# Designed miniproteins, single chains, continued (4), part 1

Scores and structures below are computed, not measured.

Each design is a single chain, and the fold is of that chain. pLDDT is the mean over its residues in the fold that is shown.

## One batch from the design tools (miniprotein)

Design m12001
Fold by ESMFold2-Fast:
Structure m12001 (fold): chain A 64 residues (1-64)
Amino acid sequence: AAARAAAVAKLDEIARVGEETSDPDEQIRRLQEILGAEPSDAPELRLTGYDPRAGDYTLRVEPA
């Protein structure tokens, strides 16, 4: 329950940052601080040059 409560608090804080601050610089700072303070093993973006939802990044295309 402690881990769940902490996770919920982090998510709420992250969401609030985007809602309270409309400055991209401030948002990035806050997100980095929250993530850095939390020893999370999950990568920020699971995207590796393509969209996981669509997968339409035009992967490696051979030049004609």
Scores: mean pLDDT 55

Design m12002
Fold by ESMFold2-Fast:
Structure m12002 (fold): chain A 71 residues (1-71)
Amino acid sequence: SLNEKQIASLEAQIATLEEDSPLRAQLLTQLGEIYYQMGDYKKAIEYFEKALAIDPNNKRAQENLAKLKKE
């Protein structure tokens, strides 16, 4: 599926970046968004939390995590 291909592409990109990279945080946020779209809320939360561990100021991850905590 398109989502599976997009996940694989993002994971491959993340593997080439240093662990504390702000770009890595952005890509982890995108993974969280894809899992959220798929209805995998547990994985979505895990990826948003990983993104925020690297970049606490990532507003996109903060907003998505807040939405998930309402459910």
Scores: mean pLDDT 84

Design m12003
Fold by ESMFold2-Fast:
Structure m12003 (fold): chain A 57 residues (1-57)
Amino acid sequence: DDEAARRRAALATAIALLEQGASPEEVVATLMERYGLSRAEAERLVREARAILERNR
């Protein structure tokens, strides 16, 4: 339960930060710090967020 909710919140945060002009590296660091994600998990979510934004450009 908590993992799914945390993942959704992390994805939403990644999208918002990228739209605000944050670098992918900064977003990865933020997701690790705020949501306790591993680097690999944070990097996967950033790739997903970037794909979503690219599709909606």
Scores: mean pLDDT 83

Design m12004
Fold by ESMFold2-Fast:
Structure m12004 (fold): chain A 78 residues (1-78)
Amino acid sequence: HMAVEAGKIVAEAARKIRELEDEDSANRATNLLGKAYLYFVDGDVEKAEEYLKKAADVTSPEGRKVIEEALKKVRELA
């Protein structure tokens, strides 16, 4: 079930981002991760990937790596 697998990947990334970032950066990144998840549920993998990249751009280098790993895992689902 693609949406369930994508949801687990996004939820794990969001959890790690909250541990690595300050509250404001974590909120911005996790809002973008939430939008990516909604696009995965809708089957729009291209837009979901775009929102994952946007989330990476608003995080630290460590947060960026977490999101890049999530993007790699999501690509393995397609």
Scores: mean pLDDT 80

Design m12005
Fold by ESMFold2-Fast:
Structure m12005 (fold): chain A 77 residues (1-77)
Amino acid sequence: GKEEAIKYLEEAIKAAEKGDGVSAAEYAGAAAEELGKSGALTEEIKEELDKAGEALSKGDYKKAAEYLRKALELAKK
């Protein structure tokens, strides 16, 4: 649910900060799935996760971590 999604977003941020784009993308995807199951996957969270995914695909791990942190703050509300 939402609490599991928050933990996945925290792990995604850690992976992105370490330059592990594969793990960051997997954790971000798991977070989106858990938020979707709990009805908490808002359009704003989707937009931040999509931006994070694009940044990861470009190897911009710093920008990816920033978008993931924004998604995390939105998910905590």
Scores: mean pLDDT 86

Design m12006
Fold by ESMFold2-Fast:
Structure m12006 (fold): chain A 58 residues (1-58)
Amino acid sequence: MVEELAQKAYDAAKKGDDESMLKYSKELMKALGQDESMAESIANTLKTHADQRAKEAA
């Protein structure tokens, strides 16, 4: 379940769907029992990682 939410957030980040990415990041934080304020930090990390991987794509 947690892994599915993380995957959905990452897939949304790769698609440039900021709304879905933030939504799934918040759900992931809730599922982990973490503060939802962490969702923005996670979303920013996913965007940076997805952008970097896109530039490194074959």
Scores: mean pLDDT 73

Design m12007
Fold by ESMFold2-Fast:
Structure m12007 (fold): chain A 66 residues (1-66)
Amino acid sequence: SKEENKKKAEEYLQKGIDALAAGDYRTAAEWFRKAAEYYKSAGDNEMAKKFEEGAQALEETARTAA
């Protein structure tokens, strides 16, 4: 259901926030991509786009930090 997909998105979003707080940009990007997939499945295209873009920015940050 849309509600289940939103709940999954929020779970992955929380994992991404925790990884970001730990400075793990690559891991945070992976979780934000998962969250975006579930937001898209829930029909929340605005949130899906936001976290896809956020994940891409974090991936670029991780590349330059290595």
Scores: mean pLDDT 85

Design m12008
Fold by ESMFold2-Fast:
Structure m12008 (fold): chain A 66 residues (1-66)
Amino acid sequence: SAEELLARAEEALAAGDAGRAAGLALEAVELGGDRERALEILRAALALETDPASIAAGEAAIAIVE
């Protein structure tokens, strides 16, 4: 379920895996999950990114979900 994906994304974020957290949050949105919860995860994941390409991808993902 979308809610299960959001829970897994939060677990990935707590483990420091920004890429996995962002991917799971986007999958949850595609399944009709909580957009606000997904945005919180995507913003937190973006804050962990240091590579310019990854930062740009994260910003684009947030803009699409908003």
Scores: mean pLDDT 84

Design m12009
Fold by ESMFold2-Fast:
Structure m12009 (fold): chain A 113 residues (1-113)
Amino acid sequence: VLSAEEAQAAVKALTEHANNAEVERGVPGADAAIVLDGVRIALIDARGLSEEETRARLAAAKAAGAHAAFIVTEDPERARAAARAAGLPAAVAGPETTVEQLVEAAEEAAKAK
């Protein structure tokens, strides 16, 4: 499970290595999405959600074209089980991470290009 600092560093590194980076808000199933050279990564705050709710959000994100997910949760095993059920590869960050921190890391890395 990634810490807030590790999660932000991972998003920053992915964004820095992409030729084009875009942040989307108001995405089905996700709180935000990062699009890196056509690869859509759904950012999902799953804190306080049940397995059923987490699974429903991941299924909606996949239906909307997500290729991968980044999940913020206090229960990493529930998040991983839901991601497997939805057929999405996922990275998991602990509950001290926020989707807004991940969005800000991506936006800062994109501006540095």
Scores: mean pLDDT 84

Design m12010
Fold by ESMFold2-Fast:
Structure m12010 (fold): chain A 59 residues (1-59)
Amino acid sequence: DIKEEISKIVKINEKGKYKFTVIDPQGNTVEIGVDTDNPLEVVKKLTEAGFSVLKIEKL
């Protein structure tokens, strides 16, 4: 559940490299690597761009 994954990331709240597993607007599953200190802002931007976030992993 993505809500549970987001809660885990908020508890960490650390600058680092994150891997997002997303469904693009065409329905393809893709993985995106991002260096960020705010993974929730990345989720927001991906959702606004038409992506569905399935999983977040801190690398």
Scores: mean pLDDT 74

Design m12011
Fold by ESMFold2-Fast:
Structure m12011 (fold): chain A 59 residues (1-59)
Amino acid sequence: TEVPSRATLERLSRLDRRQLYDILRNSKDPALVGAALALLRTGGDVDAAYRLLTTHGPE
């Protein structure tokens, strides 16, 4: 429900794809899950991920 900050996206963009999938599976934080999903969908592009989350709303 909460839109993750650009700083959160920037931090998560440094993780491997496997770590991003782990966040999707195990995290209970909707902002972290949304950030990980957006980064996976945009191939790690922080700007595109942030636009996706802020234009279409959170995860």
Scores: mean pLDDT 74

Design m12012
Fold by ESMFold2-Fast:
Structure m12012 (fold): chain A 58 residues (1-58)
Amino acid sequence: AAEAAAQARAGEVEEKTIADFFGLDYEKLTEEQIKEVRKKLHEYGLALNDAAEAERAA
């Protein structure tokens, strides 16, 4: 029970952070809109990781 709640919380916090990053109000988003934001974040994450690898400075 506690572990399942912690995993759900982690996902919710991540989704809220993504919504805030794009200037969206998480509480006004539907489940479908949150899924769309997650998809965009995943695409951005891949692109940013590629760019970070190329621009990595110590």
Scores: mean pLDDT 61

Design m12013
Fold by ESMFold2-Fast:
Structure m12013 (fold): chain A 71 residues (1-71)
Amino acid sequence: GVQARVLLALDAADRPLTVRELAERTGLSPATVRRALRGLEAEGLVRRVPGRGYALTEAGRRAAAAIREAA
């Protein structure tokens, strides 16, 4: 799903990504990326990094690993 694509893009980058960078890497629209990030942030899987974008939390890294293992 959309959230899985965003998690995997953040995991692959190993650095904070902006909404624009996530849209470019995933092929999703910026609006779709923003909605996915809101859901992931509410679930505690991503966090805002002031001035740099979004990064995975520890829970987010575990979720990304589970997606890779299931795929």
Scores: mean pLDDT 86

Design m12014
Fold by ESMFold2-Fast:
Structure m12014 (fold): chain A 94 residues (1-94)
Amino acid sequence: AMEYIDEGKYEKAIEELKKELEKNPSADLYHLLAKAYYLLGKNEEAAEYLLKASELYKKEGDEDLALYYESQAYLLLGDKEKAIELWNKAEEIA
């Protein structure tokens, strides 16, 4: 798809997902928001929503999933060493 059209679709998706979050926050909704921001090239915002998804997984007792999402967030922020550390820790728990 053309970049201009894709950007408009992702911005609309972000708006709709944010409205859904106001009613019922979920790790899946945070993950979809992170994906949309990533596709717009907004890595810092994408990382923020991955960290929010991680926090919800941790509260649900899914510590391995929480660590995987946290690892992905740090990769997007450019902290490769931290990302590898978190991924290895997730693999030990899983």
Scores: mean pLDDT 79

Design m12015
Fold by ESMFold2-Fast:
Structure m12015 (fold): chain A 69 residues (1-69)
Amino acid sequence: SAAREEAEREEGIKKTLELVEKVLEEIGVPEEEKKKILEEVEKLLKSPVVDEEKLEKIVEDLRKRTKIP
């Protein structure tokens, strides 16, 4: 059933977002930045085509922001 597959996909997206949120909290990303990153990840995951390049860009941006001088 397409509806069941869609529900399973939504469940997977929710769990992925929960994991990302937990990781962002552990690395000390501010709440406002965390919300923006979660929104970007959610849009990426809801896309019919997963763009790994966009995901890598988000990860790179996070690495730059977590580098304390």
Scores: mean pLDDT 71

Design m12016
Fold by ESMFold2-Fast:
Structure m12016 (fold): chain A 72 residues (1-72)
Amino acid sequence: MDELIERLSQILAEAVRRAGGTPEQKELAVKAVSAAQKGDFEKAEEYVRKLGELTGDEEAVKEALKLLDEMK
């Protein structure tokens, strides 16, 4: 589980970096990882999708959602 959370964090951090790294993008990435750590996968998926809308990085969203599904 912890290893999957680290992978999620890396995917979202890279997506944020590619998109310009705004404070709002960084906040959504942190919230997604925090929700996943708490087992709140519905909230984690919501934050990942919102981050995807801000970044336009559909590939990162798909990979992040796949990791969240593996953590269920």
Scores: mean pLDDT 83

Design m12017
Fold by ESMFold2-Fast:
Parts: C-alpha cells; sequence; structure tokens
Structure m12017 (fold): chain A 91 residues (1-91)
C-alpha cells in the first residue's frame, strides 16, 4: 500500500533522528562545527539524488545545538540510505 510505505518511511526517519540526537548530546563546539559541515554535505548529496528522481529538494533547517545537529545528521543519513536503497534495488 502506498500510504503504508509513506508511514514506514516517516517512522524510519524519526527513529534515525532520535538515535542521532542521543549521539549529538556529547558534542563540543568543534564537533558541532564539523557536524554542521557534514549536514551541508549530506544535504547536497540528497539534493542531487532528489533532482535525479524529479523530487523537490529538502529545505534548509536551522541547527543551533548539538542535539539538533545529531538529530539532523541521523535523519539525513537515513534519507540518503533510503534513496540509495531505491537506486540499488536488486531483483
Amino acid sequence: DKEKRLEEYHERLIEAGVEGQERGLGMDEEELARALEEIKRLTEEIHKLQEELGLKPIAEVEVRTPAEAGFQLGTLKAILEMLKERLEEKK
């Protein structure tokens, strides 16, 4: 079912975000700066895949804290992995 697929993706994103948030709680200022750079890089990779698929690119998100950075990193990595899974889809 199409609706069930969307719900599954949403739950998967939330799980990844929560896990990322927990990992983010230990970040210092330098690690936060690196996380922000990684978020930008992952967002650019996701945008390229979304453009190939004819999808609208995800919007920029304001990230201010280590927890928010961790959540966003986890979420973006999950999105990238799911997009790669779709492209890699084996018979």
Scores: mean pLDDT 74

Design m12018
Fold by ESMFold2-Fast:
Structure m12018 (fold): chain A 89 residues (1-89)
Amino acid sequence: SSLLEEALRLIREGDRLIDEKRYEEAIRRYEEAIRLLDRLDPNDPEALILRAEVLRRLAGAYLKLGRVDEALQYLRQSDRDFERARQLV
């Protein structure tokens, strides 16, 4: 899927930005990746697992910025995506 390939590219860009401590820019890349993943089949457990992993990365970046409430919200979303993926296999 071209959407999946683009989401993976954005995740790698976000990871590089985290290493550079460019947290706000990393957040923008991860949020764009989530938007692309949201356009995929909601019954694809692999896409749900990838989405959960991106949400965890997003939470980590928000924690680096001291934005704890946003980080906790994304961690809860990640847990729901993992549970949903588990139920689909």
Scores: mean pLDDT 89

Design m12019
Fold by ESMFold2-Fast:
Structure m12019 (fold): chain A 80 residues (1-80)
Amino acid sequence: MEELLKTVRHILENFGVPEEAIERILKVLREALADLTDENIQRFVEEVRKILKEAGVPDETIEKIVRAVRSLLEAARDAA
């Protein structure tokens, strides 16, 4: 779990996401990780889009982040 949180933080930092938005995303990620279903992954992805848009991140960058994070969560679900 902690490695996944660290990886997601690293992705967000590499895309220049503001710290306040990173903390909000990691909070929602911890909630999603309690029950990692397709439905909860989808809800997490939509919440990430909302947080990033509110933080002023460009739409193209949001989609790159969402794709990377979704892939990571799906891999974690399938491996766990």
Scores: mean pLDDT 82

Design m12020
Fold by ESMFold2-Fast:
Structure m12020 (fold): chain A 71 residues (1-71)
Amino acid sequence: SAREEVEELLRRAEELLESDPEEADRLIGKAARLAQKHGLDEALPRMQRLASQLPDEYTEGERALLAHLLS
């Protein structure tokens, strides 16, 4: 299901935060877009928390989250 895919993407992003922040940012962005498509607003707090833990130069996840919140 889309919910399970979002959860898997966020789990992988969390594992990669320190070792591969660029990939973590990409996965958060993908999760945010998928959550927007399927109306999975319950995942927003977790996505926001993970995006906030990335270095400031990685903004793909934050931009995707903002797009979801403003839609």
Scores: mean pLDDT 80

Design m12021
Fold by ESMFold2-Fast:
Structure m12021 (fold): chain A 83 residues (1-83)
Amino acid sequence: EKNKELAKKYVELALENVEKAMKEKDPKKKEMYRSAAIYNAEQAKEYSTDEEVKKLLEKAIEAIEKGDLEEAKKLLEEALEKL
């Protein structure tokens, strides 16, 4: 239960950082937000016990790494719905 709340909080933080990266025009700041989103998604995966949620978070991390921030946001929203 406590782990579930922590996973949810980290997914919310990852979403916030993805949205900041989407709006940011400076490449260096955009990279900082992307890195923060990856870190937050990895933390959410660590606290998650649901295998489907973990797979969604893995796909979200891959999307962030590829710069597909719209797909990353969608996958993080799906993970949040399952938490």
Scores: mean pLDDT 87

Design m12022
Fold by ESMFold2-Fast:
Structure m12022 (fold): chain A 61 residues (1-61)
Amino acid sequence: SEIERLDREIRELREQIRRLEEKLAATTDPQERAEIRARLQELSNRLTALAIERTGLELDG
C-alpha cells in the first residue's frame, strides 16, 4: 500500500539522519559541522514532507 511505501521511505530517511547526527556529534571542525548541518536540514525537510503525506493518507474524510 501507499502507507507501507511511505513507512519504508521514512524509516530509511530516519536512519540516514541518525548516521549524520552521529557524525556531527563526533565532528569538531566548524566548516565540516556546517556542511553536515546543511545536509541534515535538507533530509529533515524531506522527512517532514513524507510525514505530512502519510498523515494525510491516514485521515480519511
Scores: mean pLDDT 85

Design m12023
Fold by ESMFold2-Fast:
Structure m12023 (fold): chain A 67 residues (1-67)
Amino acid sequence: AANAPAPDHVNALVNAAIDAIKAGDLAAASALVAALEALAAAGLANDAALVNLAVIEVALAIANMAA
């Protein structure tokens, strides 16, 4: 096994953040992005999760600018 962090937990947080953005719950989305950033800083996110995090961060920034 390639030293993979708990990818199911990371994927669950990514999906929750996407759902929060779709629902317009920017407070929940911001909290979930912060949790994902903490996991990435701890080295617990794989490359796919880091790309998803970057996309979510851009989407959240655009949503905040539109509000």
Scores: mean pLDDT 70

Design m12024
Fold by ESMFold2-Fast:
Structure m12024 (fold): chain A 95 residues (1-95)
Amino acid sequence: MEELRKKGKELLEEGRVADIEEKYEEAIKLYKEAIEYLEKADPKSLELAEALLNLGIVLAKQGKLEEAIKAYERALEINPEMETAKENLEKVKAE
């Protein structure tokens, strides 16, 4: 399980780099892979919540608002006090 968590965190960081470089399709792919590894390691981890938040943000940037909402809702199920996820969820629901 530790190897799954390490791989998930590595993919999460690669996704963040792709997002910063505005390679949104690549970032989405990397975040989805990170989520698979992190969920297998621990389905309630804060790293999984962070990966779901970051996936939601990049989906919203691409106008995939329904998918972004689902990602934010999953992040909030794990960490209900994620202010960034709450604020971004409200913004995408208003569009």
Scores: mean pLDDT 87

Design m12025
Fold by ESMFold2-Fast:
Structure m12025 (fold): chain A 82 residues (1-82)
Amino acid sequence: NPELQELARAASELVDLVLQTSDRIRQRAFLQFQAGQPLSDELIEEIIAELGLDPEQQARLRELVENYERLQRIRQEERENR
């Protein structure tokens, strides 16, 4: 499934970006990932501020978060459909 592969790549890119943050932000992000929760807007803004992301990088980060949420939803729907 090409859509799932693209969403999985986006999820990997999001994780790699989070790994570049401080232990404080990284731990909070991974706790949300483990809980199957989307990253909060507050945490996204903290990542942007810490990494000094430009507007294009900020847009990419928000797109990665949206794609991660879509991947989680698809995986949940597949589990609910037998």
Scores: mean pLDDT 77

Design m12026
Fold by ESMFold2-Fast:
Structure m12026 (fold): chain A 92 residues (1-92)
Amino acid sequence: GEAAEAGARAAKRGAEAAGAKAEYEVEGNTVTITLSGLTVPQMFAALAGAGAAWALGAEVETKVSGDTLTVTITAPSAEIAGEGAREVGRSL
């Protein structure tokens, strides 16, 4: 929903402000964020952000490939999905 898209967009903006590249996709209560060009500290920070999303009650899946991290957040509501996405972005 709109709340999930707003959160994903904020996450992309935060990641780009930190010098990373970010793309997102939103489908219902699922947000997928792909972060690329990450430094090693940024990778660990983004994984901590994914952990914060999990703590909000979302199901979180992470995939690491080189300097790229894909985080898939599936939440019981669009609001929680959006907040989870914001946690990933603000961690950078």
Scores: mean pLDDT 86

Design m12027
Fold by ESMFold2-Fast:
Structure m12027 (fold): chain A 72 residues (1-72)
Amino acid sequence: MLEEAAEAGRKKLIEAGYPEDVATQAARASAVLLLHGYTVEEAVQFLQDLGFSPEVARLAAEAAKEAIEKLK
């Protein structure tokens, strides 16, 4: 589940034009946060505190949420 959610977020960020290292880190962080019960909004705030842009944080968190819902 974690790896699948992280991979989905990574692909979305790369498709949006973000570098692979940024995409990988943001996607994995968002997947971890959502699997621990944080909301998309809480994950977006946490990722911004880690230094990701609002656009990267939101796209990563939303992609991870979508992937987790499909993997339930």
Scores: mean pLDDT 81

Design m12028
Fold by ESMFold2-Fast:
Structure m12028 (fold): chain A 55 residues (1-55)
Amino acid sequence: STADELARLEAEYQRVIAELAARTGDPELVALAEAGFKADLDARKAQLAAKEAAS
């Protein structure tokens, strides 16, 4: 389902950010990555919602 797909995207986003934070220890770099992932995730959510509505 679309909800399951969105949940997987959110889980992957959180995993990558946690890994980056552990590796770098740089909060500014982590914040930039978070902003980028949020923008991409929001775009993916919109795309999946549009695809579901078109079905």
Scores: mean pLDDT 79

Design m12029
Fold by ESMFold2-Fast:
Structure m12029 (fold): chain A 60 residues (1-60)
Amino acid sequence: GRERFYEILDEYARRHGEEERARQLRRIIDTRGLEAGVEAARDAGLPEEVVERLEEVLRE
């Protein structure tokens, strides 16, 4: 669920130094939901492995 999504984004932010992008994606999730968050991550050009992990959470 949403909690697991936030964990993945926090890990991404810490590992890649992209804290502002992770914050923007969290705001999209909070306002538009998890599916919108996955699309925004893909559109923002996050690494494929990160997007795949987010998509797996969406399928649970």
Scores: mean pLDDT 80

Design m12030
Fold by ESMFold2-Fast:
Structure m12030 (fold): chain A 77 residues (1-77)
Amino acid sequence: RWEERIAADPEDATAWYQLGVELAAQGRYEEAAEAFRRAIELDPEFAEAWENLGGVELALTGDRARAEALAARAAAL
């Protein structure tokens, strides 16, 4: 669904964010992280994308310091 929207408009930060949410719900955390990074590249002030990237990267790596840094970036927006 969101993949079709992204194919039509690859600069839709919200569509990339929603794709990341759906991929994370499926346990596809590496792909979810890439989708969240794309949303952030398009809209660096997208707080929810920074927050969700932190959660997904924590799930993948267990790196709490990295997750906290991403959450702090979201909180600063």
Scores: mean pLDDT 78

Design m12031
Fold by ESMFold2-Fast:
Structure m12031 (fold): chain A 80 residues (1-80)
Amino acid sequence: ELTPLQQALVDEAMALARDIQAAVDAGKSIEELTAVAERHLKRLEERLKQLGASDEDIERAVANFREAAEQLLTWAKAQL
């Protein structure tokens, strides 16, 4: 099964997807959607630090999360 670090990444990614979908459905601006993504990224970093993740693990997880967030924002822009 998933490690605690992997579970934290999955949980934050799922929360981001829900919030972006809800914001798009509510007609929020691209600036507001970007702010949502940045808040989730900060939450992920803090959670990983609390779990004792190495700097390397945090950097990798953040990079993967940014990629996923960028894809979600690109999708959201197409909905507007």
Scores: mean pLDDT 83

Design m12033
Fold by ESMFold2-Fast:
Structure m12033 (fold): chain A 65 residues (1-65)
Amino acid sequence: SLFLDPEEARRIAEELIEKAKKYFKEGNKSKTVAYLTAAMLAAAMSGDEELLERVRKLQEEFDKE
């Protein structure tokens, strides 16, 4: 299957969230957006609605400059 295992997708999403936070702190907007987008995809693949909502809230926070 081309799909990630849901538990692995969840773990990958968490790692991508941490990378997005790191690059946001460093002021690297392009990498922040890239990792946040990847985290959103991984969270969606995990089927974890709470995790997906966490990524959505991070996106809103980052959009506030």
Scores: mean pLDDT 82

Design m12034
Fold by ESMFold2-Fast:
Structure m12034 (fold): chain A 87 residues (1-87)
Amino acid sequence: SLGEERAARIREAMAKLPKALPIDIRVEEVTNADGTKELRYTATVAPDATPEDVQAAVKAILEVDKGQSGLEAANALVTAYARARAA
């Protein structure tokens, strides 16, 4: 699926980093009740993640996909980090 393809590319980019990041990005293809499909982006940031880890992940995502899907993944990550810091 398109979601699996995007998730795989993002994971590959992050795996090329010198340090494993405490960050996970999920991309899902969701079928709505009316039969239409959309991509849904979700990021999970571990409590011990640093701003440096977030910046590294954003850079890796945008190196793989500079289009809308890459921007949405990066935005989901930044949003998840902000929520973790606000808690």
Scores: mean pLDDT 73

Design m12035
Fold by ESMFold2-Fast:
Structure m12035 (fold): chain A 67 residues (1-67)
Amino acid sequence: MEEYIKKGEEAEKKGREAFEAGRYEEAAKHFEEAARYYEKAGDKEKALEAEINAGLALIKAAVSKLK
């Protein structure tokens, strides 16, 4: 359990860093990875939060390609 939380936190940090750098597609991948680890850890709240962040990153990536 603890190892999955740590991996989720590491992925979440990478997602946040990519998002701040404007690399939204990379951010979405990292947040999706974090959600998977949090789900394996049984932390449903953190898993849902990471999924929401991944969705927001995907929306940002899509919007950035619109004129």
Scores: mean pLDDT 83

Design m12036
Fold by ESMFold2-Fast:
Structure m12036 (fold): chain A 80 residues (1-80)
Amino acid sequence: MQALRDQALAHVARAMGATRDPEVHRELVRAVLALQQGDFESAVEHLERAAELAERAGDPEAARHAREARDHVLELQRLS
């Protein structure tokens, strides 16, 4: 489980570095807080929203990293 959490957080950090959009950053921060609380459902929702906002902002790398983080969180949820 810890390795999946570390991978999810690494992808969130990469997404934050790939965009300057404050709304994308807000959703990524909310995803991190949800992950820290073990709220995987909220973390997935915030990561999906971050990916959608990143695509609209023209930041495809940020969107990709947000989706990779989401996939790792979904795997954490299956193991819970």
Scores: mean pLDDT 87

Design m12037
Fold by ESMFold2-Fast:
Structure m12037 (fold): chain A 63 residues (1-63)
Amino acid sequence: MEIKIEEEGDELTVTVTVPADNAAIAKGLNTAIKILEEKGYEVTSIEARQEGDKITITVTGKK
């Protein structure tokens, strides 16, 4: 699982890349949400994109 975290002012974006497998997708999504919540951000957007055998999950939050 690859995780990228980008913080800009009051906004946090967490991007997680996982295999296109239901368990991996669920784990990736839960990991991204947990990172935002533990840092005090409220989840405002969740996007998922499939690229071949991988899913990129982008979770955005604000304070």
Scores: mean pLDDT 83

Design m12038
Fold by ESMFold2-Fast:
Structure m12038 (fold): chain A 55 residues (1-55)
Amino acid sequence: SVDEKIAEVQAQKDDALAYVRGLGERRGLSQAELDAYLQRVQDSADGLIAQIKAE
């Protein structure tokens, strides 16, 4: 279902955000760099959800 697809994208987004935060800590990224990467992950997930809803 559409709801199941959205839930899957949200779960993958949450995992990706956690991964990026951990990577930022290990690599010593600046707050600005970390925020930019987190925003990209969020934008990508939002775009996929919008496409799923438009089907």
Scores: mean pLDDT 85

